# Designs tried in a protein design run: designed miniproteins, single chains. Part 27

Each design is a single chain, and the fold is of that chain. pLDDT is the mean over its residues in the fold that is shown.

## One batch from the design tools (miniprotein)

Design m973
Fold by ESMFold2-Fast:
Structure m973 (fold): chain A 117 residues (1-117)
Amino acid sequence: MEEVERYVKEFEEAVARLKAELDEATYRELLAGLVAFGEALLTLVREGTRISSELREEGGRGVLTLRLDHPAHPAVSGPTVFEGPTPLVRALHALSQLAALDPEAAEEVIARLRAEL
């Protein structure tokens, strides 16, 4: 529970930074992308996929390694790497951790983002 609360907070702080740093149109496009990403992760979790993520941060940029272990599709079960500005990569990491640890908490976070669209 405490770990879930930490990732909810980290996600909300990352999204708040993106909102402050981006123009409204770019921010809304990014929110739509985060909603789609989260919904895709929740679908994979419902299918029994194991999700793990690792974040490295260097000089205001982050590298997220997302690992998916899909029971029916070994060819899709491999590391995917995301690189970008620290707030974006932190948001992706936090959402990935929430989907893995507490899909219900992830769904609530995604619903709140969808309400802003």
Scores: mean pLDDT 81

Design m974
Fold by ESMFold2-Fast:
Structure m974 (fold): chain A 69 residues (1-69)
Amino acid sequence: PVPTAEGRAFTPEELLEEVIRMLKEKVPLSPEQMAVLADRAGLDPEKVAELVKNKDYEGVIKLFEEGLK
């Protein structure tokens, strides 16, 4: 884990958990923000950005949940 003073940096596992939580809470995230988070979590950023552009948040949640397994 690498925390930063300007912003809380997460491990890939912590990041996956937080993003899933935010998506379930329906926090409005941009496709660009989701792509960066997906890349950090070891997921395909292009696929995640495409799902967010299509407002398929259920698909995004599923991809992140698969990353946790």
Scores: mean pLDDT 70

Design m975
Fold by ESMFold2-Fast:
Structure m975 (fold): chain A 62 residues (1-62)
Amino acid sequence: MTLQEQILRLIGEILRLIGEEIDVELKLKKGEISKEEAEKKLKELKKKREELLAQLKELDLL
């Protein structure tokens, strides 16, 4: 795998996680999920996003 492919994969994963965070917030606003469920999901997604951002920083991209 090339460095460019690895970078694009990481960026794609980060964007996917941001999309999931937006979906959770939208569902909470619509009353489709509980506050407790949304809080749990958002915490998990934020942690994953922070881990991926740390990987990008290690590659000197941020």
Scores: mean pLDDT 80

Design m976
Fold by ESMFold2-Fast:
Structure m976 (fold): chain A 96 residues (1-96)
Amino acid sequence: MSPAEENLKKAQDYAKKGDVSKSASYAAAGEILYIAGESTDYLGLGDLYKAIGDAYKEQGDGKSAAEYYLIAAKFYEKAGDKKKAAEAREKAKEAA
């Protein structure tokens, strides 16, 4: 497992536990490692941030879920996937 994948998995795991600070720290570290270690994959980053948003929504933290869904939407826009970007924005509205 790559260091980027390990950090993003930890971010999702902490989001499921409601630990916003640890989740955010691991998400930031995972994103930096992903971009630095791999070709820029905006679609993959969007999917990872959406998964973190889904984890926060499952924990009842709608505010954090909405924030991560909006980050996912920005990466989907950069990837040119307007449909996934729109879906992520709708999830953000539902979570808030």
Scores: mean pLDDT 77

Design m977
Fold by ESMFold2-Fast:
Structure m977 (fold): chain A 79 residues (1-79)
Amino acid sequence: KVNKNPIIQEILKKLKEKGKKLFSVDEIVEEIKEVLNLTDEQAEKLKKLMIEKLGELMSLSQIENNLEDILAEFSETTE
């Protein structure tokens, strides 16, 4: 379904510009860190959450379908 979250759209745009079929969690977390201005500690928490839910490699479709839910959970659990 249509994802209208502007932060998610910016992250997806940056990932699409790389022209890759599969992304490592490190590549995805790096782009999210840039867009959200995350600290290294916050980025490490996000990386662990993404690995638990999607593994270390994921397609653009998996990111597009899951990223909003992952970021919502991450925001709720970040102290």
Scores: mean pLDDT 77

Design m978
Fold by ESMFold2-Fast:
Structure m978 (fold): chain A 58 residues (1-58)
Amino acid sequence: SDEKLKELFKKYDKDGDGTLDRNEFGKFTGTTGSLGVLMRLYDKDGDGTIDFDEFKSI
């Protein structure tokens, strides 16, 4: 259910702006070494943030 993913997303989106920055996404994945590669794969717009649509693709 997308509701579970949305709740999880909001848990890591501390500012509630509807995106995860690099630090928030790093906390979610538990990975720092390959974080840049993961950001590049999922950040389609190259804004340096992960929106909910990108988050659902994980």
Scores: mean pLDDT 73

Design m979
Fold by ESMFold2-Fast:
Structure m979 (fold): chain A 62 residues (1-62)
Amino acid sequence: SAKDIADELIDVGSEETLLTMKKYVLTKQGKLSKSEIEEIDKKIDELQKRSDELEKKLKALL
């Protein structure tokens, strides 16, 4: 349903925000290696792709 898609979109957006903030803080502290940054960026990219997919599905229901 549209509500279920909207709820998942909120959850995905929240997770993306938290990972982005965590990356920012740990990068500022010099605590992330290049490989760790790449792993976090990969996770953020996957969440962004999921968000785009959900938004497309939600728009198709409107």
Scores: mean pLDDT 85

Design m980
Fold by ESMFold2-Fast:
Structure m980 (fold): chain A 78 residues (1-78)
Amino acid sequence: SMKEEFLAKLQKADELAQEGVEAFRAGKYEEAIKKLEEAIKILEEIIAEETDPELKEGLKKQIEAIKKLIEKAKEKLA
């Protein structure tokens, strides 16, 4: 059950990140920011529960990449 919940959270974060990237490419910068921030929130929840240091590092790198895209989207709205 816990593993199923973990995988469901990973899948949802991935889907939100993909939707955020597609929104960014479509020029929908406010939508992109919202979806990407939701993806980060889920990834941070996963990191808080994760004990594997290699998996934690990978997830942190994903969050950094998403944060950079949020920054670019915010620049487009300025």
Scores: mean pLDDT 87

Design m981
Fold by ESMFold2-Fast:
Structure m981 (fold): chain A 73 residues (1-73)
Amino acid sequence: MAGEKVLELAREAAEAAKAGDLEKALEAAEKAEAVLPEVVAAAKAGDEKAKAALEEALQLMLEAREAVEAALA
């Protein structure tokens, strides 16, 4: 399921960013972004599980990006 996949990738990105592995964090975030259109389509179709997964994944990806940007500053 696309929602489960994007959530798993977003968690991987956040975990890697928190561990200071910026390369792995960016790679996982890129993979998550590649799956986002499928999850957005499912959420638009009324899939409540996809909406919940999308919301959580976006929050995790934001946390990962903030951690990466802080480490590079």
Scores: mean pLDDT 80

Design m982
Fold by ESMFold2-Fast:
Structure m982 (fold): chain A 69 residues (1-69)
Amino acid sequence: GAEEAKELARKAYEAAKAGDVATASALAKEAFKHMPEEAQKYLEKAIVAAITGDDALAEKYLKKALELA
């Protein structure tokens, strides 16, 4: 459900910020099963931005993903 999607998305994002790309990818794939396609695209963008160190952009995209989930 939406609550599970949001929890998984937050965990994926935290793993991405920590540089754990493998864990971030696995958690994001699980979150995607509980999210509409529009939310999935924003979560993917948030994770990429977090991995590349663009914290402001990552937080903006995460907020959009959670709003759409």
Scores: mean pLDDT 84

Design m983
Fold by ESMFold2-Fast:
Structure m983 (fold): chain A 66 residues (1-66)
Amino acid sequence: MEREERIFELEVEASLLYMRAAIYRIEAERARAAGDEEKAAEAEALAEEYRAKAEELDREAERLRA
């Protein structure tokens, strides 16, 4: 069924974006530990951006399940 396939694809893409967000969050924490606050802020902003995109895809998948 096409609907089930679309939900699966959205969930996979969201998972990949969550992984990217997690990587940037780790980079932000490492930068903070090194005293590089500017780099930490940049990495944190990227982490939030990818997390927000992942959440939007999760919402699209939920809408299809409804």
Scores: mean pLDDT 85

Design m984
Fold by ESMFold2-Fast:
Structure m984 (fold): chain A 73 residues (1-73)
Amino acid sequence: SLEEARKLIEEARKAFQNGDYEKAVKYAEKALEVAPDHPDRAAVYTLLGEAYRKLGDKEKAEEYFRKAQELAP
């Protein structure tokens, strides 16, 4: 549901702000699973790119930044 996805996105942002990048990734990926066509999916992809960059996963960071750019060129 959109409500479930919204709560997951909020939890992902909180985790990212707290420096828990692994938790941020978990919540953000779950949000995309629950609502793959969510209106805020570009922002979710950007958050995933930033979190993966912090975790040192350059390949996944680049993939998600590309997905975000495709939605908001």
Scores: mean pLDDT 84

Design m985
Fold by ESMFold2-Fast:
Structure m985 (fold): chain A 60 residues (1-60)
Amino acid sequence: SMESERQEYIRLMAEIAKETYEKTGDIVKASELAQTAADLWAEGHSLEEVREVARKLMEE
């Protein structure tokens, strides 16, 4: 359902932000990556695609 998908998206964003912060120690970068994930979701990308892009950005 749309609400379940939104909840999973929100959870994914939080996890991505936490992982970014753990790797970089930079809360601003963690926030920026979460915003990128939000933009991708708004563009119609799947949660799987959002996760893959975020993972790639964390490696930079």
Scores: mean pLDDT 79

Design m986
Fold by ESMFold2-Fast:
Structure m986 (fold): chain A 62 residues (1-62)
Amino acid sequence: RVVEALRRHGPLTAAELARLLGESQATVSRALRLEVTRGRVVAEVVVDPATGARVTVYSVAP
């Protein structure tokens, strides 16, 4: 599910995925962690240019 959403919508945060899928952020974060462990998803820390905060963005592995 999270892999399909990332493939369809591009790189997203866990919060954005939770909103998109109608799931809790905790549920989506657990699913993302599992997919990262499986090598299907990559997690990348990016600096948000609007706030300067570091945010983790997820994308489908190549």
Scores: mean pLDDT 78

Design m987
Fold by ESMFold2-Fast:
Structure m987 (fold): chain A 70 residues (1-70)
Amino acid sequence: MEKLIKEIEKLGTEVSELLTNDAPREEIDKKLEELEKKIEEMIKEYGEDNEEVALLKELIEKAKEAIEKL
């Protein structure tokens, strides 16, 4: 689990850097897709009732909403 969480954290940091540097939306969307795939892997392996999985899923949805609102 910790290894997957670290990979997700790294991808999250990369998305934040892309947003801060006004990167093209296509690049941001690609990184978000990678994050979503990693979270889906965690859901399959650890289940939706896992507290860390639920938190990560919520963070991704909030990030997507924020980007879509822009």
Scores: mean pLDDT 72

Design m988
Fold by ESMFold2-Fast:
Formats: sequence, structure tokens, C-alpha cells
Structure m988 (fold): chain A 66 residues (1-66)
Amino acid sequence: ENEKLIEEARKLIEEGNKYDEAGDFDKAVELYRKAIEVLNKTDPNNIDAAALYLQAAVNLVVTEKK
């Protein structure tokens, strides 16, 4: 289950990054928020999930300030 959730979150972050690069910051923020919600369902001790969570959270904060 963690592997499936991590894959979903990774795809959401990749989509968010594409929208951020295109200048669609509102859509990028929405996708990063969805990734964080998915990652909240993972085991808190899963290192891969924790790394993706940090990436999504940083990208969310940076993009929201644009």
C-alpha cells in the first residue's frame, strides 16, 4: 500500500512541477496539496514517503509565494 501511495504522490508532484514551470501556480499548488494528502496516508517511518512529503511541502510554499 505505501508503494502505491508513494507512486500516486510522485505523479502528483511531477504534474505540479509541470504546471509550476508553465506559470500555472494555482494548479501547481492544488497538485502539491493532493500529493501531501496522499502521503499523509503512508507509514510515518517510511523514508521514501518522508522525502516526497518534504519535496511537496517545499514546492507548495515556494509556489504559493509567487
Scores: mean pLDDT 82

Design m989
Fold by ESMFold2-Fast:
Structure m989 (fold): chain A 86 residues (1-86)
Amino acid sequence: SLEKVLEEYEKAVIEGARAAVDDLVSETKDPELAEKLRKVFDEAIKNKNYKALERALWLYLTGRAAGLSPDEIAKEIVEELEKELK
């Protein structure tokens, strides 16, 4: 039961992070930034780095709430996730 709840939570984090990436990629005018964003997210998902995915989702939600541009949010997420890969 608890294990199933944890698996559903992990799935929700991945789905939320993917939706955030898709949203930012759809609105960005910078193809290089879009490619970097996809790459760092794909790597975090592949490595099951839920902490990094949660952080990215937090930055997306707070950035949107603060009225930051999609490019500003995407850049912040890329910079943060690149640090977590070290």
Scores: mean pLDDT 83

Design m990
Fold by ESMFold2-Fast:
Parts: structure tokens; C-alpha cells; sequence
Structure m990 (fold): chain A 97 residues (1-97)
């Protein structure tokens, strides 16, 4: 239940919903990258770079907005790092083709 998850992390329901919205956007971009990698690896590489920039921007905005909640900031930072690591691994694999 979303309300219980918000209470567990000590965050507002609004903060959790915003995080879930960003997570959905990242998943959609990852799906687009996967499709492009099969058809045009060069365009996929460009989209990875653009997605890394978008992830940095969106998650930094979320961190700034909820900077008064250390638990939520830590969660957002970890998710950002995990996503960026995945994108970097995929970018490296694609470049080594």
C-alpha cells in the first residue's frame, strides 16, 4: 500500500508518487534503448547519453525538492546511482561491439 510505504520511509505520499513517476519514465527510456540497440547501435548509444543526462536532472530535482527528508534523499541517490551504473554498463557493452 502506497501510504504504508510512504510512512515506512518517513516520506509524504506525494514524494513517493513522484519517485514512482520518474521510475516509469526511466523504464520507458530503457525499453526504447533496447529496441534501438537491435536496429541502430549508434542511435542507441546517443539515447543512453541523453538518458543519463535526463536521469541526473530529474533525480537531482527530486533530491532538491525533498532535501528536508534524509531517508528519501538517500533512497533517491541510491536509485540514481543504480540506474547510472546500468546505463554505463550497457554503453560499455555497446561500444565494445
Amino acid sequence: MIDRLAEFYGISREALEELLKFSRKVREKMNEIDKLAREDPEKALEMIKQTKEEVNKLYEELIKKYSDNPAFVELVKRLKEDILRSLEAYEKWLKER
Scores: mean pLDDT 78

Design m991
Fold by ESMFold2-Fast:
Structure m991 (fold): chain A 65 residues (1-65)
Amino acid sequence: MTAEEHNAEGVRLFNLGRYDEAADAYRRALELKPDFAVARGNLAAALDALGRLDEAAEEREKLEA
């Protein structure tokens, strides 16, 4: 699967409320494409939904660089 396919799967899982599985899919996208800003933003949103606010903030900080 491509980084884009992993991101798309993450979006599908996020829309189903499956935030833990969505976060895993977004991480797989970032393993293949570390500069994938869309997947990183999506990961931060999934982490927010899981209450992992510090990890979400860390991912958003990486978007500013």
Scores: mean pLDDT 86

Design m992
Fold by ESMFold2-Fast:
Structure m992 (fold): chain A 113 residues (1-113)
Amino acid sequence: MKEYEFTLTVKPDSTPEDFLRSLAEAFEQIAKSVDFGEDEETLGELGDIFREAYERLLANPDMTPEELRALARETLSRVKEVLQKHGYELIEEKEEVLPDGTYVLSAKFKKEK
């Protein structure tokens, strides 16, 4: 079984640009993990989620850290729906605030093949 991880971070002083970096890293990590020949449709749908989040960040350059946390939760919810639709099982989900105030939202998935 292959495991796939998706992690988003929002610092207390995060700008939309900082969150865009976290978002890009999360999607790059999951895309590298996906089996290209079998999961091309899944990659396309994940790309659509990334594009919509990117466009929202670009349109709202003054988003607060609280609004970025809300976008992180929305993005993970949509990623979960796409992955579960394509046969991935959610095995772990974490939402935490670190001692320095950094908000971390993460999920792990597996696919039986």
Scores: mean pLDDT 80

Design m993
Fold by ESMFold2-Fast:
Structure m993 (fold): chain A 75 residues (1-75)
Amino acid sequence: RVDAVVEAARKALLESGATPEQAEKIAEDVRRFLEANPDADAETAANGARMIASQYVDKETAEKVAEAVRAALEA
């Protein structure tokens, strides 16, 4: 569950041109957020991931990360 969502976020970052270092940092922060919020629904998790990613990457990339996290949790 958490690992699949984190991997989806990492993949979205790399596909959007983020560096491996940015992708790793954002993926780790998203993992910590999900572990701290195990009851978060897909929308809450996506919003959290977007806010985390926005600290490192542009708005377009952060939105793609949010969409990937939402899709992974809805699968």
Scores: mean pLDDT 82

Design m994
Fold by ESMFold2-Fast:
Structure m994 (fold): chain A 114 residues (1-114)
Amino acid sequence: MEFEKKVEELVKNLDREGLEEVIAQLRADFQADPAGAAERRYVVLKALAKRILEVHEKYKDSPTVPEELLELARMILAVLGLMTLEQADAWARHFGLTDEELVELALEIARDVL
């Protein structure tokens, strides 16, 4: 499967396990081929950025943070930090980020990526 198509499917389905496999491969790739790894990481970040902005627009009038937005925010942090989704959540909690603040941080990153 072409990498871009695989990433789009993972993001669309909120496939946590598939994304963590991609992140693990990126960690290995950065040790062997930093330039190629950076390009692939950008592909993943761009797909996530596009999706989180789309989901945010859909729920813009909702006062409640949807779980889909929270999961996409964790995914963006996980890809940026080359860490697991559990580690990304732990990082956010360590810095005292609320769910709303975590989503806002991810949206700022998404706007900068696109």
Scores: mean pLDDT 83

Design m995
Fold by ESMFold2-Fast:
Structure m995 (fold): chain A 78 residues (1-78)
Amino acid sequence: AWKEALTNYVKANLDSLTTLSQSSAVLRAILDGEINNILVKNNVPKDQHATVINAVKDVLADVAAGKVTVDELPARIA
């Protein structure tokens, strides 16, 4: 459930999220907050939040580098 919600959010906002991931530390903190809000809304355990946020950031960096396609996002986030 939460992995599907997070994957759908990333797909729907891919261009904006990719831009934020490549921006200043301040704008990257906004990305952290957005992902954290999804995790909280979906009752993901707090001890997993940092791991999931870092995994999504790594995926967005790979997308920006052309290493990951949209179709690969569900497997990379999950």
Scores: mean pLDDT 73

Design m996
Fold by ESMFold2-Fast:
Formats: structure tokens, sequence, C-alpha cells
Structure m996 (fold): chain A 55 residues (1-55)
């Protein structure tokens, strides 16, 4: 949980102007956490593709 919150804050700071991207990342992390997955990293590509590292 704590790790996922830190990742969310980093995305919010880096992509402040892209509210849609922030919402998509937040929803993806919430779904993964609900499924019992630990999110250890999020990467955003230039094509707005999301890559999540899960444990």
Amino acid sequence: MEKAEKILKEVEEKYKDDEELITVVKDAIEKLLEAGKEVTGIKVTDNKELSATIK
C-alpha cells in the first residue's frame, strides 16, 4: 500500500497537466491492489501506454 501511494504521488507530480493520465494510473493501481497484487513500479511511455511492475 505505502509503495503504491508513493508511485501515485510521483505520477501526480510528473504529469500534473494530464488529469486523464493520472486517473487511468490511479484506477489501474486500485484494481491491482484489490486483486491482491503489490505494485512496485509504474512506467508511462510516450504513447501513453502504462506498464506496471507487480509482485
Scores: mean pLDDT 72

Design m997
Fold by ESMFold2-Fast:
Structure m997 (fold): chain A 80 residues (1-80)
Amino acid sequence: MDLSKALEELLKLIEELTGEEVPRYDDIEEQARVLVEKLRKLSPEEADIVRGKILELAEKNPELKELLEKVVDEIDEKEI
């Protein structure tokens, strides 16, 4: 699934930025929840890099844009 592939790319980016492995789940909603939790631990600079990656992935898959925008909104509201 394209959605699962996009989430996997985001998880790998987060792993590179944090130096920590992120758990993988077969369920897309569970995977998105774990992604949000990891993103909340990023520095503002690292979060900006991830936001850029999310926008690039959303351009390839319009269906992903809604899910990825919810992830970004959750980060922005909780990191203040």
Scores: mean pLDDT 69

Design m998
Fold by ESMFold2-Fast:
Structure m998 (fold): chain A 110 residues (1-110)
Amino acid sequence: ALAANLAASEALIAALLAANPTSAAAATNLIGAGYLYNKLGQFDSAIANFKKAIAIGSGVIKANALTNLGIAYLNKKDYDNAIANYKAALAINPNNSAAKFNLAQAQSAL
């Protein structure tokens, strides 16, 4: 099911980016694909997808991608990169509870 969902997401992302290179829908689907890769333990693939979402996304979508990128780094025990991405997410959305919680966790692991 996850592999089929990833293949479907990749096809949709390609179509959305062909229509609009800065598509909010493409950014959202890149976050979804990254989330699935992260759940599979494929953290480098998750990171690549979140970085693409950050490059084309803005506002809340970009903040969500930054928060998820931080979680992928945290799962790799890369606390410095996790902290940097949570701080970047909070610079966009200061009241993001997930970013606040995960930032505190990453800082306490140092």
Scores: mean pLDDT 83

Design m999
Fold by ESMFold2-Fast:
Structure m999 (fold): chain A 74 residues (1-74)
Amino acid sequence: AVESIQQALEHRKKGKEAEKAGNYKEAIKHYQEAIDHLTRAAEQNPSLREQLEIMIKEVEEERKKVEAKLKAAE
């Protein structure tokens, strides 16, 4: 659980850095990795599920915004 959360936070950070650099495809990949790791952490640690589900939704919204930017860049 802790390891999955740490991996998720690292990917979320890399996603934000990629987004800031205009590398939207890379940002989307990192946000997806963050969501996958948070989902795994929520499955493995039911006591943290509520907090992790909130974070998953936040990262999903971040990913949606980047997907919209990628669309606009086409």
Scores: mean pLDDT 84

Design m1000
Fold by ESMFold2-Fast:
Structure m1000 (fold): chain A 76 residues (1-76)
Amino acid sequence: DYEKKLKEALEKGDKLAEAEALEALGEEYRKKGDYEKAIEYYNEAEKLYESIPGHLMKAMEVSVKILEIAVKLVFP
């Protein structure tokens, strides 16, 4: 489960695994229609991807997902 993967990544200091788990949690909440939580998890994943060398494109992909959800929150 994504929560367990997040804990394991944090214990190991694996920032990439942490970002991937946060992105997956964001996706899970997005599919459930919980856009507020989805944005929170995506924001954390985006910040981590930006901090990891070679992952700028992944950070940008997550930014686009945040924007898509934010539009739905502004125009429900």
Scores: mean pLDDT 82

Design m1001
Fold by ESMFold2-Fast:
Structure m1001 (fold): chain A 111 residues (1-111)
Amino acid sequence: MEEKIEELKKLAKELGSEKLLELIEKIKEGDASSLYDLIDELNKIYEDALKNSSLEEIKEISNKLTEIYRLALEVAKEQGLITQEELIELERYRGKRLFEIHDKHVDEALK
């Protein structure tokens, strides 16, 4: 678990997000609700990248965001903070938010 937290902090620093560092610490301390805030922050970084970055940079950022989410889920599971039902709800929330971001960008590109 400690190695996963170190990798999470490294990725958050590479993305320049102090909010991600705070959310990682809350998840480490047992706050499962911070997983939703983590998704919101990851999606904000992704949406900003879609507007301001090259395709190559978007791919690099997207890979880092996906790895942060994966590691944070593993940390939460190892601590017993999330049930299978709660995981399904979290995945639905993440999917809905990503769809809203992509739908908005497609709509803006067609105008």
Scores: mean pLDDT 81

Design m1002
Fold by ESMFold2-Fast:
Structure m1002 (fold): chain A 78 residues (1-78)
Amino acid sequence: ENSEDAARAAEQYERLAEAARELGHEELAELLREAAELLREVAETGEVTPEQEERARELERRLEELREEHLEALKKAQ
């Protein structure tokens, strides 16, 4: 079921956001929290709007940018 799958995914992202915050990765925690919020909206309505799809693409883009920044930091911190 779409809404149940989305709700389960939201819980997973929420837990990841908490872990990221605990480790001091605040930007990552915020991105994961936004993803969890989007998934909760989908779970509540059972619908995915074009606006929600665009938000999902933007979150994926931001997450990829953050991942690259972390990789660069690791290379420089060697």
Scores: mean pLDDT 75

Design m1003
Fold by ESMFold2-Fast:
Structure m1003 (fold): chain A 73 residues (1-73)
Amino acid sequence: SVEELMKKAEEALKQGKKDEAVRYYIEAGSEALRRGDYETALKAFEKALEIDPDNPVARRGYKAAKKLLEEAK
């Protein structure tokens, strides 16, 4: 689940495993996008970008989630 992936990311961060945390946040964002949960997707990609601001996958996911969230009216 998205919550399990986010929890794994937080646990990885607590252990200093920044690369693993970024990967789990990206996986959480991608899963949230697949489910149509654009707000959760945006938060997950934001967390990945806090750790790795230049991550191209997280940047693309953030832009996609933001656009889809704005269109969800």
Scores: mean pLDDT 85

Design m1004
Fold by ESMFold2-Fast:
Structure m1004 (fold): chain A 68 residues (1-68)
Amino acid sequence: MLDEVRREATRLATEALRELWDQVPEEKRPELLEAVREASAVLSDRSASNEEILEAARRLVERLRELA
């Protein structure tokens, strides 16, 4: 099972994606998909620190807000 920090980071990222996905213009969706891919790589990385995991989630949320 994922630890508590990883679960919380995943929850934050998932909630932001659900809220903002439909608000992102189609022209910006490739950029959004790239941001999701980058965040997913960090969240799936067993060697990533709790700080790196939280930062990846925060950057994804920030990117979603920029693109929406």
Scores: mean pLDDT 76

Design m1005
Fold by ESMFold2-Fast:
Structure m1005 (fold): chain A 95 residues (1-95)
Amino acid sequence: SHMKEKLTPEQQAEIEKLREEFNKKMDELYKKAVEAIENGDFETAEKYVDELIDLGAEYAKKLIPYSIVHAFQVLADAMDKALEIRKLIKEKEKE
């Protein structure tokens, strides 16, 4: 059985808006974290890891009423970026 999403045009527009807002904020936090790592400020970089996780949770919560799939995607994207930052910190610490 194919489950077709019965989204209205207004619901689809809200999903698109929330996804764009999330991606923009995620990219800004990631850039700031990378700049902190390049400057040797690992404490500030770890703070941006926490902010990325919180951002994912915030936008997932906003997306749940419209699309559980999009909610899980923003959580996954935020976690992946947080893990990338932590990997960069560990690599820089070895230098």
Scores: mean pLDDT 86

Design m1006
Fold by ESMFold2-Fast:
Structure m1006 (fold): chain A 80 residues (1-80)
Amino acid sequence: VDKYVVISLLEAAADFLEKVYEETGNLKFLEDLAKTYEELGKLYEELGDYEKAKEYYKKAAEIYKELYEKTGDEKYKEKA
């Protein structure tokens, strides 16, 4: 599969997950959003785009920090 196609689909998924979290307030979608940003970071790293990879990893970490602040679950603190 073309990595650029996968990136485009994951970016669309991230946008959708953000909107659905805004609508529902369900932290599951926020967790799925963080995981999607981690996958985007990994794919950009594999492509040698380290700047984009760093941006997506930072976005994931910021969401995990928010999840930790909202839940107190240590699993999110480790990823922040």
Scores: mean pLDDT 84

Design m1007
Fold by ESMFold2-Fast:
Structure m1007 (fold): chain A 57 residues (1-57)
Amino acid sequence: TRERILAAARRLYAERGDATTTRDIAEAAGVSVATVYRHFPSKAALRAAVEERPPAP
């Protein structure tokens, strides 16, 4: 689940930048917004986690 959220967030941030919403990330990852917040308490935490990972090959 965490991996799905991070992959979706990285893709959407690349496509939409700061216009990307937590709802868009949740839908792309196939989870609910509540599930995203369960793993990442804020959008800032989610963004920080995305930046900790190297780009997907």
Scores: mean pLDDT 73

Design m1008
Fold by ESMFold2-Fast:
Parts: structure tokens; sequence; C-alpha cells
Structure m1008 (fold): chain A 67 residues (1-67)
């Protein structure tokens, strides 16, 4: 899963990397370390901060639902 985010980001497929990161957050809503690593990868690849904020909001919502 996280490897898919890395591979897509490295290939310049930012939309695919974002899609993989969304799935990762949905499958692992309580895994803060995994989420932080995915955000770091996307930011390093040049994904705009606005898109990263959207992922953070999704993660916060899913975390509350999973608790």
Amino acid sequence: MLEEVRERAAAGDLEGALEAARKLIEEHPLDDELFEEAIRILAAAGVPAERLVELAKLKTKLRKEAE
C-alpha cells in the first residue's frame, strides 16, 4: 500500500499517488505513522498543500469514526 504511493509519486503520477494515499487512509484510519509517511512522500513529489490538507481532513474524519 505505502509502496504503491511511493512508486506512483516517483513515476510522476501524482493523481495515482493521491488515490493510493486515500485508499491507505481508508484502510488504516488509526495508523498515524503510515499517514505521516504518505503525506511526506506526496509533499516531496510536489503535490500542492491544498490537496494534502484534504487528505488530512479525511484522515481526521475516518479516525473519529474508527474510535
Scores: mean pLDDT 80

